Designed miniproteins, single chains, continued (2). Designs and how they scored, part 87

Each design is a single chain, and the fold is of that chain. pLDDT is the mean over its residues in the fold that is shown.

## One batch from the design tools (miniprotein)

Design m7017
Fold by ESMFold2-Fast:
Structure m7017 (fold): chain A 94 residues (1-94)
Amino acid sequence: AAATIEAAVAEIRKAADAYYAGKYEEANKMLESYGVPPLTKDKKEAMKRLLLALARLLERAGLLEEAEIARRIAAIESSEELAALEAEYRAALA
């Protein structure tokens, strides 16, 4: 359900906004219930942890396929791999 995905993304976006504002402790408090490691000042690592939190939120909502996509994105180490998975996701969503 698109509305459920949007709600999950909006929830994680609040933590991301706090992180981008330099409010690391607030961002980490928002993510505590998702069981991800605390966000660090390393933006790439923080993005992976935000994606893992999104995956857990989607999984709790019963969106298992979307949760798996978020976990796969979090595991990507190269920009080319991320771009390829993002294209696959957009094709599936369309």
Scores: mean pLDDT 75

Design m7018
Fold by ESMFold2-Fast:
Structure m7018 (fold): chain A 88 residues (1-88)
Amino acid sequence: SEERKALEESLEKSEKQTEEVLEELIEWARKNKDEESVEKAEEARKGFREAVELAKTNDVSKPENAEKIAKLLKEPMELMKELLEKKK
């Protein structure tokens, strides 16, 4: 299905953009010698990667799988938001 391929490509692009943001946050924190922010950024990246892996390996059209992915994304997203706000 072309529609499925387009959705997979869109997900891949979003994944890449989020990875770029996380890498910038890690570099920013390292430059500022902020070990706590480095640890938080690396933890956010790990959690994000775990959620993405679950999304790729499970049928996200099932509510139970969507809920598990949303739960796994909550903490990484909160950590990223905190770090982005601090970086400003």
Scores: mean pLDDT 80

Design m7019
Fold by ESMFold2-Fast:
Structure m7019 (fold): chain A 82 residues (1-82)
Amino acid sequence: IPILPLLKEAERYVDQAREALEKGDLDTARSYLEKAQRLIDQAKEGLKTSELTPLEKDIATSFLEKVEARVKELQAELDKAR
């Protein structure tokens, strides 16, 4: 499973969710966050099952934590209807 491409795609959905939220389109924002979450879950599974070097694990884990933090932030904002 290619972990970094999954996380990059998740980040793109997070960016689209943020734009939708800023425009007040809560349903579209929720849809994009759900897509990002599915990709994050796939990346987490890939990290558990992949034979990665320590450097590759460090890079992928750092990127994963960054994207997860952004998803949580937008979920909280979405729940408050911003």
Scores: mean pLDDT 80

Design m7020
Fold by ESMFold2-Fast:
Structure m7020 (fold): chain A 71 residues (1-71)
Amino acid sequence: SMDRHKELVLALQTILMAERLRKLGLEDLIGPEGRRAVERARELLPLATEEEREEALRLVEETLKELEALK
């Protein structure tokens, strides 16, 4: 099983990425699997620490820069 810290960071990234993509009108990039992942991730959200939230935000920002570069 994955480390709990890694699990929580991934869950936060999933939620934050989906939220950011939706705001940008890029919902198609989430897809059905992504939407299911968001639903599962929401169950873990209350368990996350501030440090895990900050790490997830940083990683989402990095991923968004990658996606912007594709356009």
Scores: mean pLDDT 77

Design m7021
Fold by ESMFold2-Fast:
Structure m7021 (fold): chain A 81 residues (1-81)
Amino acid sequence: SLSPLEKEIEELLKRAVLAIAEGREEEALRLADQIRDTLLSHGREDLAIGALEFLRLVAEDRGREALVAHLDAQIAALRAR
């Protein structure tokens, strides 16, 4: 069974994937930021990077160039910490 944190992140990721697929760019950006901030607040930097890399792959597959650029910047910032 998933921990409460893992369940929350799984639900947020599912919502983010749907927002990306449907072209709801502002919602996708907010969900990506929420996933990042939630994982960072729990000291899970590696999971935050992994989640953003996964969302970047989905965004790239869907041709969401602005979201890909946003996620690339966030991933680079986390890796520079």
Scores: mean pLDDT 89

Design m7022
Fold by ESMFold2-Fast:
Structure m7022 (fold): chain A 80 residues (1-80)
Amino acid sequence: MPSEKEILEAFALIAVGIGKIDASRGNDEEAARKTLEIVARAFEEFGLPEYADEARQAAKTAKSLDEAIEFVDRLVEKVL
């Protein structure tokens, strides 16, 4: 089985990929919010509600997809 770290990293990559597709529509702030909401849902599914709450809080203040990606990288490092 892949490790919990590998699974979480895979979900983070998928969320970033979805955000990049959304950013192609020309709204980087909306792409950032969607990316962080997807990450929050993934954390809830893994039983990490505190990290899901951090991601949702970041979604309210994120201004760019790059900022969202940096936040996701920090959350993944904190969990694992």
Scores: mean pLDDT 73

Design m7023
Fold by ESMFold2-Fast:
Structure m7023 (fold): chain A 106 residues (1-106)
Amino acid sequence: MLTEEEARERIRKAVEELAKNPELFDYVRLGLEKEPSELTPEEREKVERAMDVFTRVRDALWDLAGGDYEAAKEIARKLAAESTPEQQEAIDRVLEVWDRLDELAR
């Protein structure tokens, strides 16, 4: 489990990366909808990078929330309120993707 400071730094860096590169969410969606064999080599590379960034935010939020999904969403919303508009949009989109992954993991 990450320390609170380490988790917050990880979230901040990953959210900044997603806010600067909003197209990464298109690749996260592509990775959820398609098998790796259905992707071009360029699409696979982008999907892997996008999923890594997304997973860093998700896992750090999960650690901060002590494994409580509702608490993780609340922490994310509070961080969004303290962020730039681009970062707020990135956090909202992370929560949308996480909701879909939670449903798929059942």
Scores: mean pLDDT 78

Design m7024
Fold by ESMFold2-Fast:
Structure m7024 (fold): chain A 81 residues (1-81)
Amino acid sequence: SEATLQRLLAEAEEAIKNRDFDALRAVQEEIVRLMERGEISEEQAREALKTIFTAAAEEFDAIVLDLEGAVERLLERLRKK
């Protein structure tokens, strides 16, 4: 359900703040299980996982090896042909 997804996103945010990578992984896996059970759509699962990834990158000042920038550049190139 959407309420369950929102609770999982809150749990992910807490795990990120606590540097609890095991809890963060468990939340990500549960989101995938919700999708596999048909409780959320594939699009909702992808958006939730992107939200978690972005929050983790920001919190850790993670050099995401510019993965987000690389994705944006790829999307821009696809739009421009």
Scores: mean pLDDT 71

Design m7025
Fold by ESMFold2-Fast:
Structure m7025 (fold): chain A 57 residues (1-57)
Amino acid sequence: MSNDEVLEITNKAADDIRRAAVDAMQQALDDGQSRVQAQGAANRAARETLEKALKEA
């Protein structure tokens, strides 16, 4: 996979990545987790969403 191809996929998935991260952070905070744990959940959701976008290409 080329660097340009990865960038195009990432740009198209940017809204999905952002939404997944925000949703994961909000869920973690609603569950009473700390800010650090919520940030970890957001980072994990963003990475998983990006990995799925790259895998589907």
Scores: mean pLDDT 78

Design m7026
Fold by ESMFold2-Fast:
Structure m7026 (fold): chain A 55 residues (1-55)
Amino acid sequence: AEEEIERAAESAEKVVRNHLDADYPDLPPEQREALIKRARDSARAYTAEVLARKA
């Protein structure tokens, strides 16, 4: 469902944000935003494909 896809995106954002804050605190904001966006987009795409295969 759409809720599962969004939860996956939220989890990916949280994990990536924590990783970047811990290991790359001086990363420019524009790069941080781009990495978070890519993580969310990848999580959405992957989760959507997994759900489609179950249908």
Scores: mean pLDDT 80

Design m7027
Fold by ESMFold2-Fast:
Structure m7027 (fold): chain A 100 residues (1-100)
Amino acid sequence: SRAEELRERAEELFERLDEIAEEAEKQGMYDVAKLLRGLRDFLRGLFESALEREELERAERIIKLVERYLPKLEEAVKQKDEKAAKEIVRELERDLRRHG
C-alpha cells in the first residue's frame, strides 16, 4: 500500500538520522547527538500520527522536509559545526510544526 511505501521511506530517513547522531557522538558533539535523537523521536511521532489519520499527503510532506534537511545536517556534523547543526534542527522542527 502507499502507507507501507511511505513507512519504508520514513524508516530509511530515521536510520540516516541515527547515523548522523552516531557520527556527532564519535566527534564529541554529545549535545548535537542528543538533539538529533530527540528530533528522530519527534519525527516518528508526527509521521505515525499522520499515517493513523490516513493523512498520506501530510506523511509525504514530513518525508520531503526531512529529505531536504538531512544533507545540511550531515555537512554541519562533518564540519564539526555544532552551532549550524543546532540551528538546522531548530529550523526543521519549526517547519514540521507549520507544514507537517
Scores: mean pLDDT 86

Design m7028
Fold by ESMFold2-Fast:
Structure m7028 (fold): chain A 60 residues (1-60)
Amino acid sequence: MEKKITLKPVKIDHPSPRTAKRAELLAQASQAIFEDAYSGGEGKKYADEVRKKAVEELLS
C-alpha cells in the first residue's frame, strides 16, 4: 500500500459516574492545554486554571 495516514479521535467510555467525573476533569485539562497550544494566548490562561482545578479535585 502507499502511504495512507488515518487520524481519528479515540472513543473513551465512562467506566463509572465517580471515575467519570475525575476523568472528565483530567480530559478537560489536557484538552485545554492542547487547544491552547494550537490556538495561542488566552487559552493558555484558561487551560492553566482548568489544570489547577483538576489537580485540586484529585488532591481533595
Scores: mean pLDDT 60

Design m7029
Fold by ESMFold2-Fast:
Formats: structure tokens, sequence, C-alpha cells
Structure m7029 (fold): chain A 89 residues (1-89)
């Protein structure tokens, strides 16, 4: 099995609900649980990970990732600052 891990860093002010989704080009998907982040200080960084496992059958597989970031409240912000992909063979 190949493991592809997506790590997302989100900058949060106030409160936010965050979810990361990973999809392979062959249709394997993984979705993180919704994570609630309460920023105790301005520009708090939160990290989320999702891992997609697929068989090592010799075909190249591309991973796509996206983030659903939901600020909670009028002054709240959630900004995706990085998306990193790691493939472990």
Amino acid sequence: MIKATVTVTVRVNGEAELQVLGLTSDGKAAVSPWQRVVAEEPDTLATLTVTVEYPKDGKPVKLRAWVDARPLGEEATAEVVSVEQKVEE
C-alpha cells in the first residue's frame, strides 16, 4: 500500500471549523473530521492531516487536496497558508 498524506496549515483569527479532503486520480478519497479551532492569539496556525491509502500496482496516482475553512463569526478569519503532500512507498 502507498500512503499519501496531505498536511494543511490554516491561519485562524477567532473561531473556525476546518476540514481537509484528499482525492486520488483513481478515485480514492479521504476526508478529515471537522476540527473546531479557537484562536487564543491573532494569526493562530492550525494544522490538519488526511491520509489516503492506495495499492502499489505500478501506475502513477496523482493526489488532489482541498480545504473547507469556515470562519465562525463576523470578525473571524480562516486563511489557508500551505498545502503539503507526502507520499510514502
Scores: mean pLDDT 76

Design m7030
Fold by ESMFold2-Fast:
Structure m7030 (fold): chain A 84 residues (1-84)
Amino acid sequence: VDPRLLEAEILNALALMKASIAKLMVSVDPSEESRKEAIKLLEEAIELLEEAARLAEPVDPALAEEARRNKREIEERLEELKKE
């Protein structure tokens, strides 16, 4: 296994986990504090996905594209959350 591929897969999974936690936090507690923490988690997820795509590009272009798709979706969620 290429270490870059393994790292990219882990980063992609962690980013999706952070995005899921952010969604759950706002759903359970729609406070301003929860929104701020959710925004932070989504911003962290975006950074992880950007790194995952970069690491995956030379070894697994399909994973790189998956990470970019996930990043776009999370960026949309972040934008919507900031509107509140």
Scores: mean pLDDT 86

Design m7031
Fold by ESMFold2-Fast:
Structure m7031 (fold): chain A 80 residues (1-80)
Amino acid sequence: MLSPEELIEEMEKLISEITKGRLTEEQKRAIVLIILAYIDDPELAKEKILEFAKRQGVELSEEEIEKIVEEVKKLYESVS
């Protein structure tokens, strides 16, 4: 069983792969925490990530956001 810290690190790694390393460690962690907060509402999670990216001045495509939410949720469900 992954510890909460190890799970977050694996989620951050997935985000890094999807975004090709364009995000900082702090931005990746914030996105992970948004997804976990809205794990049962993936559409709201996508909206919150888009708002976060705009505030941070980071360009994330709708396809990247969708893939991030999908892959992070799958990882979470695989360990729950």
Scores: mean pLDDT 82

Design m7032
Fold by ESMFold2-Fast:
Structure m7032 (fold): chain A 66 residues (1-66)
Amino acid sequence: MEKELEEKIKRIEEDPKDTVAFKELVRILVELGKFDLAREILKIKEEAEKNENYEEAAKKIIELVK
């Protein structure tokens, strides 16, 4: 895993509400050509913002990028 990607994942683990880390993670996945994964993460983030379930969303995202 790229060092940059690992750092973004750690930020999300430490602060599930870190929207900057989520945006950077999606950008990295798009650059790697993982468009389906990036799209899924964006949907999870959007639902977390609506439902205020950031901790659950962070766990799902981390599991997807392992």
Scores: mean pLDDT 77

Design m7033
Fold by ESMFold2-Fast:
Structure m7033 (fold): chain A 91 residues (1-91)
Amino acid sequence: MHRELGLKAAEEGRYFEAIDHFLEALKENPDDAELYRNIGEALAAMGYIAGAVFAYHRAYQLAPEDPRYRRLTGEGFEWLSKGIEKVELPK
């Protein structure tokens, strides 16, 4: 249920609430690569680029066979730039 609540919060732009729900979901399934990706997307949307990269890398470590996460690791700039486009950075 926390995953679903986190996804809804992220969809509505409540990124801190979304991350809190995703972290609670990780307590139930700590090896869920998709939860780390969701955390990374929320962090990127808030402009926490270093945290987003860390979360995406953790997703890759948990699911290296998933081409989505392998691409995120190799093409992290592309996924982060797409996230940043949703957030007006003061620069």
Scores: mean pLDDT 69

Design m7034
Fold by ESMFold2-Fast:
Structure m7034 (fold): chain A 95 residues (1-95)
Amino acid sequence: LLEEVREFLEKRRNSSLTEEEVLELAEKIKKDPKAVEAAKEAKELLEEAKKRGIETREELYEFMKPLAEKYNASVEELLAMYEVLEAAEVIEKLK
């Protein structure tokens, strides 16, 4: 799963992502209970960071580093999993 998340991040940087690729990755994340849990905890930490006034990327990364270590992932990978699930929700509602 982390390999697919890394490929997704590379495609996002190159602006070559399609809606189908977002939906495919979201389905893979949903089938992995640990990935779903990681995405939920990433969302909760993002909201906590906003409440604490964390505004810079550097401070956010330090704040989220313990969660990334817990899931043996990078902060970018955790954020990507959350963002993919959010984007898939939006796509499914629009259809």
Scores: mean pLDDT 77

Design m7035
Fold by ESMFold2-Fast:
Structure m7035 (fold): chain A 70 residues (1-70)
Amino acid sequence: SIEDYVARFEEWARELAATLDPKSALIVEAQLGIARITASVMKLANVPEEEIRERLDRIEKKLRELVEEL
């Protein structure tokens, strides 16, 4: 489910943030917040699950790219 996707993203992001410097950790936390809000808003708007997953996947890919530059 989308809730499971967000929960997994949250676990990964929190574990990653704990290993980073404070500035980098804030970037990770901000992206987690964006993913959480995006999923909630899209679910409320009755957007198809496939489109929600695509949007969340784009957020995750962007975060992974940012982390590679740390």
Scores: mean pLDDT 80

Design m7036
Fold by ESMFold2-Fast:
Structure m7036 (fold): chain A 105 residues (1-105)
Amino acid sequence: VSSEKIKQLVEKAINLLEEATKYLKDSTEPNALIVVSEVKKAINEAKELLKDGNYIEAAGVVLDAIEAVLDFNRLYPGVLPEELVKELEQIRTELKQLLEDAGIS
């Protein structure tokens, strides 16, 4: 597994998570603000880990954030665009597979 490939997937995940927070902030659902807070914390943590070259730990942080967003979508469908949900599901699968192939879960 290439460190560059992990870095690229983490950077893409951060961009998708930033887009997700835009929709979640406009939601009236009580849990939306909690998810926004958790995602913002994860984005900041992942960005610092990328600066330090800790790409694998960064991948874990963004995976946890993606899971939180997808859990919200399962409970409150329609808040997030369907295309964004599909992109988050795809990148979650790609990151999980990449980490598994590297012997890291």
Scores: mean pLDDT 85

Design m7037
Fold by ESMFold2-Fast:
Structure m7037 (fold): chain A 85 residues (1-85)
Amino acid sequence: EEQEKEAIENVRKAAEAALKHLDNGDVDGAIRSARLGLQVAKTVPSAKKVAEALEKAIEHLENGDVDKARQYLEEAIKIAKELLK
């Protein structure tokens, strides 16, 4: 339904915002944006794989592994875009 597409679009935007924060060296901002995306993704059953990717991204950000966090954020964005087709 349209509401699920809007929720997934918000998850995509949150993951992209997190990636942009990482590009600017703002790890705290990236964690906050990824957590907001995760909250929304958990409300959408079709977005389970996006939620899993965001959880992994947050885990790696909290552990200081920016390169792996970036990979998981990019994966979350890719999955969200596929769900929006």
Scores: mean pLDDT 86

Design m7038
Fold by ESMFold2-Fast:
Structure m7038 (fold): chain A 113 residues (1-113)
Amino acid sequence: GMLEKQREAIELLNEAVRLIEEALRIMVEKGLVSPEQALEVQVLLGIALINIGVAKLLISKGIDASEELRRAIELLREAIDLLEKNGASKDPEAQALLDRARELLRKAEELIE
């Protein structure tokens, strides 16, 4: 049912976080993002992870977590947008990771509609 789809969405969101973190790491190492820009992305990822954690707790109690999962998707999309604005297109590996993360977020959103 709905909760099984939300559990699947959590797995996709956790993978999207890992891909965005790896893209950020590459972009920091290559000097494409400043420490301040990296911190902004890290804050968005942190808030997204809190929403994913709350969703996991709600689902464990049989409670619908659609709102928390939608908030996580929005925050992760904002993180990707910041990295793309800051020059992810200059690194094919970082851009490919962000493209994969966007696809996972699209699939997660479809599961919680």
Scores: mean pLDDT 91

Design m7039
Fold by ESMFold2-Fast:
Structure m7039 (fold): chain A 104 residues (1-104)
Amino acid sequence: EERRERARELLHKFVDEAIKLIKDYKAGKISREEFNKKLFELAQKLVRELVELGFPGAKAYRIAIELLNLISEVFSQYDKLSDEEIRKKLEEGADAILDRVLAE
């Protein structure tokens, strides 16, 4: 239970950082190359933190991959969604990913 809640906190932190990167990229503050590098570094950090919580490496990698796919989907719709809709989709999507992967 506690480990699942700690994982949820890590996923929400990842979402917050990913939203900041998307906003910086859309505002022209960072290049596409910098955006991709920083997003990948965030995903690698999340994998390490999930493994440190005691999750199997395979499940940690799967969570990170599914989150990157979710970020990519929301990014493609960014200009059509409000800030509130973006946050809601990413947070609810992250929670669903965590619950699904841990149920395996």
Scores: mean pLDDT 85

Design m7040
Fold by ESMFold2-Fast:
Structure m7040 (fold): chain A 65 residues (1-65)
Amino acid sequence: SVLAEAFKYWDTNGNGVISYAEFTAMLRSLGYTGNLAAVFAQYDVNGNGVLNYAEYQQFVRSLSS
């Protein structure tokens, strides 16, 4: 899917996680204008400042539901 390809594109280190900076850049490129910090915090369940692929998938599912 386009969103899975976007994850790979924004995962510049190839380590399977997206930083807050990469996440905000991705959502801005998609035209998102909401509170990015609140969205990131909702899905960063570990509070470690990165999203793994499972957390990213939960975010994507929330957009479809």
Scores: mean pLDDT 73

Design m7041
Fold by ESMFold2-Fast:
Structure m7041 (fold): chain A 65 residues (1-65)
Amino acid sequence: MEELVRLEGFTNPVIGRLAEKYDGLKPGDVVRILEEVDENRLKLRNLKTGNVMVVPKSDIILSPL
């Protein structure tokens, strides 16, 4: 799946301070949703770095482009 979405932010400011754990993702970055790993986690690609990561759905706020 090649769904492009924008990272609007993190659901918790503390998690936002840990953005380096998510390949340096920042609010405003565009990511590609590759797959839903399970009900709680998404596999995303950072379009700036090309790196793939798995992130908890509860930690991030995504919006359509």
Scores: mean pLDDT 71

Design m7042
Fold by ESMFold2-Fast:
Structure m7042 (fold): chain A 66 residues (1-66)
Amino acid sequence: SEMERLEEEYRKAQEERDVKKIADVLLEKVKIYGNEEEQERAEKLAPGLIKEAEENMEKEIAEIEK
């Protein structure tokens, strides 16, 4: 099923620690299972959330070295 495919993709993305892929899977899930308002909100927020997650990961790496 589509949901099983998305759960498998999500699991792989988490194992690989691929923030962009995690975000892509979540956006795909909202596109398939979300309503129109949720889809519009996700499309507007997704670029910012991906950037924020990447910046937070960089900060965590920097903090570990201190």
Scores: mean pLDDT 69

Design m7043
Fold by ESMFold2-Fast:
Structure m7043 (fold): chain A 82 residues (1-82)
Amino acid sequence: GGTGAIGGMLSAYEGGAVSKETAEAGIKGAEEGDGYTAGKYAGLAAKNAGQSKEEAIDGGARAGISAGGSREEGEKGGREGA
Protein backbone atom coordinates (compact mmCIF):
# COMPACT_ATOMS: atom_id res chain seq x y z
CA GLY A 1 0.00 0.00 0.00
CA GLY A 2 0.94 3.68 -0.04
CA THR A 3 2.49 3.63 3.46
CA GLY A 4 4.80 0.75 2.53
CA ALA A 5 5.83 2.47 -0.71
CA ILE A 6 6.62 5.72 1.11
CA GLY A 7 8.65 3.96 3.82
CA GLY A 8 10.53 1.65 1.46
CA MET A 9 11.36 4.24 -1.20
CA LEU A 10 12.36 6.95 1.29
CA SER A 11 14.66 4.43 3.03
CA ALA A 12 16.24 3.57 -0.35
CA TYR A 13 16.73 7.28 -1.13
CA GLU A 14 18.21 8.06 2.33
CA GLY A 15 20.53 5.04 1.98
CA GLY A 16 21.78 6.31 -1.41
CA ALA A 17 20.32 3.41 -3.41
CA VAL A 18 17.99 5.60 -5.55
CA SER A 19 17.60 9.27 -6.46
CA LYS A 20 14.86 11.42 -4.89
CA GLU A 21 13.10 11.60 -8.30
CA THR A 22 13.12 7.78 -8.60
CA ALA A 23 11.76 7.42 -5.03
CA GLU A 24 8.97 9.98 -5.63
CA ALA A 25 8.02 8.39 -8.99
CA GLY A 26 7.94 4.90 -7.42
CA ILE A 27 5.63 6.15 -4.65
CA LYS A 28 3.31 7.76 -7.23
CA GLY A 29 3.23 4.55 -9.30
CA ALA A 30 2.38 2.53 -6.18
CA GLU A 31 -0.52 4.91 -5.40
CA GLU A 32 -1.88 4.66 -8.97
CA GLY A 33 -1.37 0.91 -9.53
CA ASP A 34 0.48 -2.27 -8.59
CA GLY A 35 4.15 -3.25 -8.17
CA TYR A 36 4.64 -3.28 -11.94
CA THR A 37 3.30 0.29 -12.21
CA ALA A 38 5.50 1.43 -9.30
CA GLY A 39 8.53 -0.14 -11.03
CA LYS A 40 7.68 1.43 -14.40
CA TYR A 41 7.36 4.93 -12.92
CA ALA A 42 10.64 4.49 -10.97
CA GLY A 43 12.46 3.15 -14.06
CA LEU A 44 11.26 6.01 -16.26
CA ALA A 45 12.35 8.58 -13.65
CA ALA A 46 15.81 6.94 -13.44
CA LYS A 47 16.12 6.98 -17.26
CA ASN A 48 15.09 10.66 -17.42
CA ALA A 49 17.73 11.45 -14.76
CA GLY A 50 20.40 9.84 -17.00
CA GLN A 51 20.91 6.79 -14.78
CA SER A 52 22.02 3.40 -16.13
CA LYS A 53 19.60 0.66 -17.19
CA GLU A 54 20.88 -1.40 -14.21
CA GLU A 55 20.00 1.47 -11.82
CA ALA A 56 16.56 1.83 -13.46
CA ILE A 57 15.88 -1.91 -13.01
CA ASP A 58 17.09 -1.82 -9.36
CA GLY A 59 14.94 1.26 -8.67
CA GLY A 60 11.99 -0.54 -10.26
CA ALA A 61 12.55 -3.64 -8.11
CA ARG A 62 12.67 -1.54 -4.93
CA ALA A 63 9.51 0.34 -5.93
CA GLY A 64 7.67 -2.93 -6.71
CA ILE A 65 8.60 -4.51 -3.36
CA SER A 66 7.74 -1.29 -1.46
CA ALA A 67 4.32 -1.23 -3.19
CA GLY A 68 3.59 -4.72 -1.79
CA GLY A 69 4.32 -6.45 -5.10
CA SER A 70 7.16 -8.75 -6.07
CA ARG A 71 10.74 -7.91 -7.01
CA GLU A 72 10.07 -9.52 -10.41
CA GLU A 73 7.07 -7.23 -11.11
CA GLY A 74 9.12 -4.16 -10.16
CA GLU A 75 12.10 -5.26 -12.29
CA LYS A 76 9.82 -5.82 -15.29
CA GLY A 77 8.34 -2.33 -14.85
CA GLY A 78 11.78 -0.75 -14.37
CA ARG A 79 13.16 -2.46 -17.48
CA GLU A 80 10.19 -1.32 -19.61
CA GLY A 81 10.43 2.24 -18.22
CA ALA A 82 14.16 2.46 -18.96
Scores: mean pLDDT 80

Design m7044
Fold by ESMFold2-Fast:
Structure m7044 (fold): chain A 67 residues (1-67)
Amino acid sequence: AMAKKEAEYVRELFERLTADAQSVEEVKLAAIKAANEVIKKFGYLSDEALQALAETAREAIERLRAR
């Protein structure tokens, strides 16, 4: 299923890009980079990939704000 492959790719890429993130701003920049890379690789951003990106970004931001 392409949608699941796109969502998984977004999740893995975004997790790598945010691994060293120390601020909410760095998470936002990583999200923009991840979205652009998905569009380059797949030609579009599916609803599933967009949802995965949004969820991963929210989790990363919540973790940074909590600790």
Scores: mean pLDDT 75

Design m7045
Fold by ESMFold2-Fast:
Structure m7045 (fold): chain A 98 residues (1-98)
Amino acid sequence: MEAAREGAEKAAEGARKAAKEAAKSGNHTGAAAAGASAGGASFGAMLAERGRGALGGESAARSAESAAGAAKSGGSEKGYEYGEEGARAGREGARKAK
């Protein structure tokens, strides 16, 4: 479903923004953790693009949620907001693909 692909892409975008905001906060450990989670979100988006919509969307959402948590623990409230927004979009896309 197109909705799952769009949701997964938004989740990956949110996770990347969370990682960038964590890096700006000066907490390199939190930024590294958020960056790793952003990689997972990107993989989920790839799966959604290859016709694994629900699986890709849910995987990307979970990774974006992890990136949000890492950004928040690194002191970036804005990064947390971006990651959580991405996670919500990924979950909605996956739900619509079921």
Scores: mean pLDDT 73

Design m7046
Fold by ESMFold2-Fast:
Structure m7046 (fold): chain A 72 residues (1-72)
Amino acid sequence: SLLDELTERLLRSKSVEEARQVLIDTYRQNPQISIHDLISAAERYMLTLSPEQQAQLARALRDFVREYMRSL
């Protein structure tokens, strides 16, 4: 599924910036994807990270979700 593919790509990300770009690219290529699915994939990925990496990704996700909500 698209959600599983997104989660796998996030798990292979080597940095928070790469993970952020994966989320943006996935949304651009699949604009029909729900924000719920994007958040769910990101949350699953965050559970595999260190607390420091989780904090960095959480900030990047907050900015991404804010921008997405403005586009609605």
Scores: mean pLDDT 76

Design m7047
Fold by ESMFold2-Fast:
Structure m7047 (fold): chain A 80 residues (1-80)
Amino acid sequence: MEEERARKLKLLDEMSQLVFELNRLYQEAKKKDPELAEKVGELLDKAIRLTREAMQADVETIEKYLEEIKSLLEEARKLL
């Protein structure tokens, strides 16, 4: 129970860090190109939605969402 709770909190913190980084890339895209900003913004919106869904999820589901957010962040980095 305690180990599972600690794992969930760590995963949720990691998700928050990735969303923060994705938002930083979105702000950079807004300064460079409106079309890139729109694409990165869509990735950011999806990441935020996954983070909200993660609040009610089990560890296995949160780990899957974390990997999806990592993929979204990598996609955003490739666009910039």
Scores: mean pLDDT 84

Design m7048
Fold by ESMFold2-Fast:
Structure m7048 (fold): chain A 65 residues (1-65)
Amino acid sequence: SSMMEAFIREVKREAELMGVEVKVEAQGNTLFVQVFDPSEKTREALIKRIQQRAKRLGLEAVAVP
């Protein structure tokens, strides 16, 4: 979906601007997101923002450990 493609680009761009590595995989309307950063606070904050954005777009985002 064009919305999912745009969301993936947005997530990757935000991670790059923060200097954080992410892996993403889309399945239907769900984006699986893995965040790599030594700071738990940074990982949790980015995951929360991604999940909130997904909700606004009518998508789902799931954190992968």
Scores: mean pLDDT 87

Design m7049
Fold by ESMFold2-Fast:
Structure m7049 (fold): chain A 90 residues (1-90)
Amino acid sequence: SKLDKFTEIIKNSDVPLEKLIKLAKWLSAKGLLSLDTTKPVSKEELSEVIAQLLLDKEKRDVINKELGLKPVEEVTEEDVLEFLEALKKF
């Protein structure tokens, strides 16, 4: 599935867990994610959560705008790789 592929791409990326946590906290503050930020999370678990958000058009649009990325009507693996590069500078 796209979810499994995107989760694997994010999990195996060189983006550190700390950057994924930073994004998750930002999304939680915006009300786009319900996450217990006091509970420890793994890179695998957080990669699945972020992959789900990228598959949600409305949430993806907010994320892409914040990261300076173009809006995408149908997300591809190439779009996920571009997202990860932008996230390194977040």
Scores: mean pLDDT 84

Design m7050
Fold by ESMFold2-Fast:
Structure m7050 (fold): chain A 69 residues (1-69)
Amino acid sequence: MKKKAAEEGSKALKESGPGDEGAEAAGEAISKTMGVPKEEAKRAVQIALDSGLTGKEAAEKAAEILDGL
């Protein structure tokens, strides 16, 4: 599940870009895939982006953060 969530989130970030729109789109995709609250998923993506990660790496980090909950 986590790997699939990272793939979906990565795709959303590539389509929407690494800014706020990308964080929202990736958070929604990860939320749907992992069954976590959308707001928690969006926060996890934003934390990864704020850490200087982008695209696939940001999505993987976000999924990892959510997997620890």
Scores: mean pLDDT 77

Design m7051
Fold by ESMFold2-Fast:
Structure m7051 (fold): chain A 59 residues (1-59)
Amino acid sequence: TLKLPLTTNLDELQAEVESNGGKLISYSYLDDSLLVQVELPNEESAEEIAAKFGGEVIK
């Protein structure tokens, strides 16, 4: 699961996830963040995507 800024562009995020061989499964807006559930081939791809969008990986 990724914790990202509320201003994250979902279309750009989906493209980045898919380009890394993954899928965007679901998302939820919290008061201070966007939580995104993704399927990715490895943790490194998840960390790189989270960093690109100014967020973090939640385990």
Scores: mean pLDDT 79

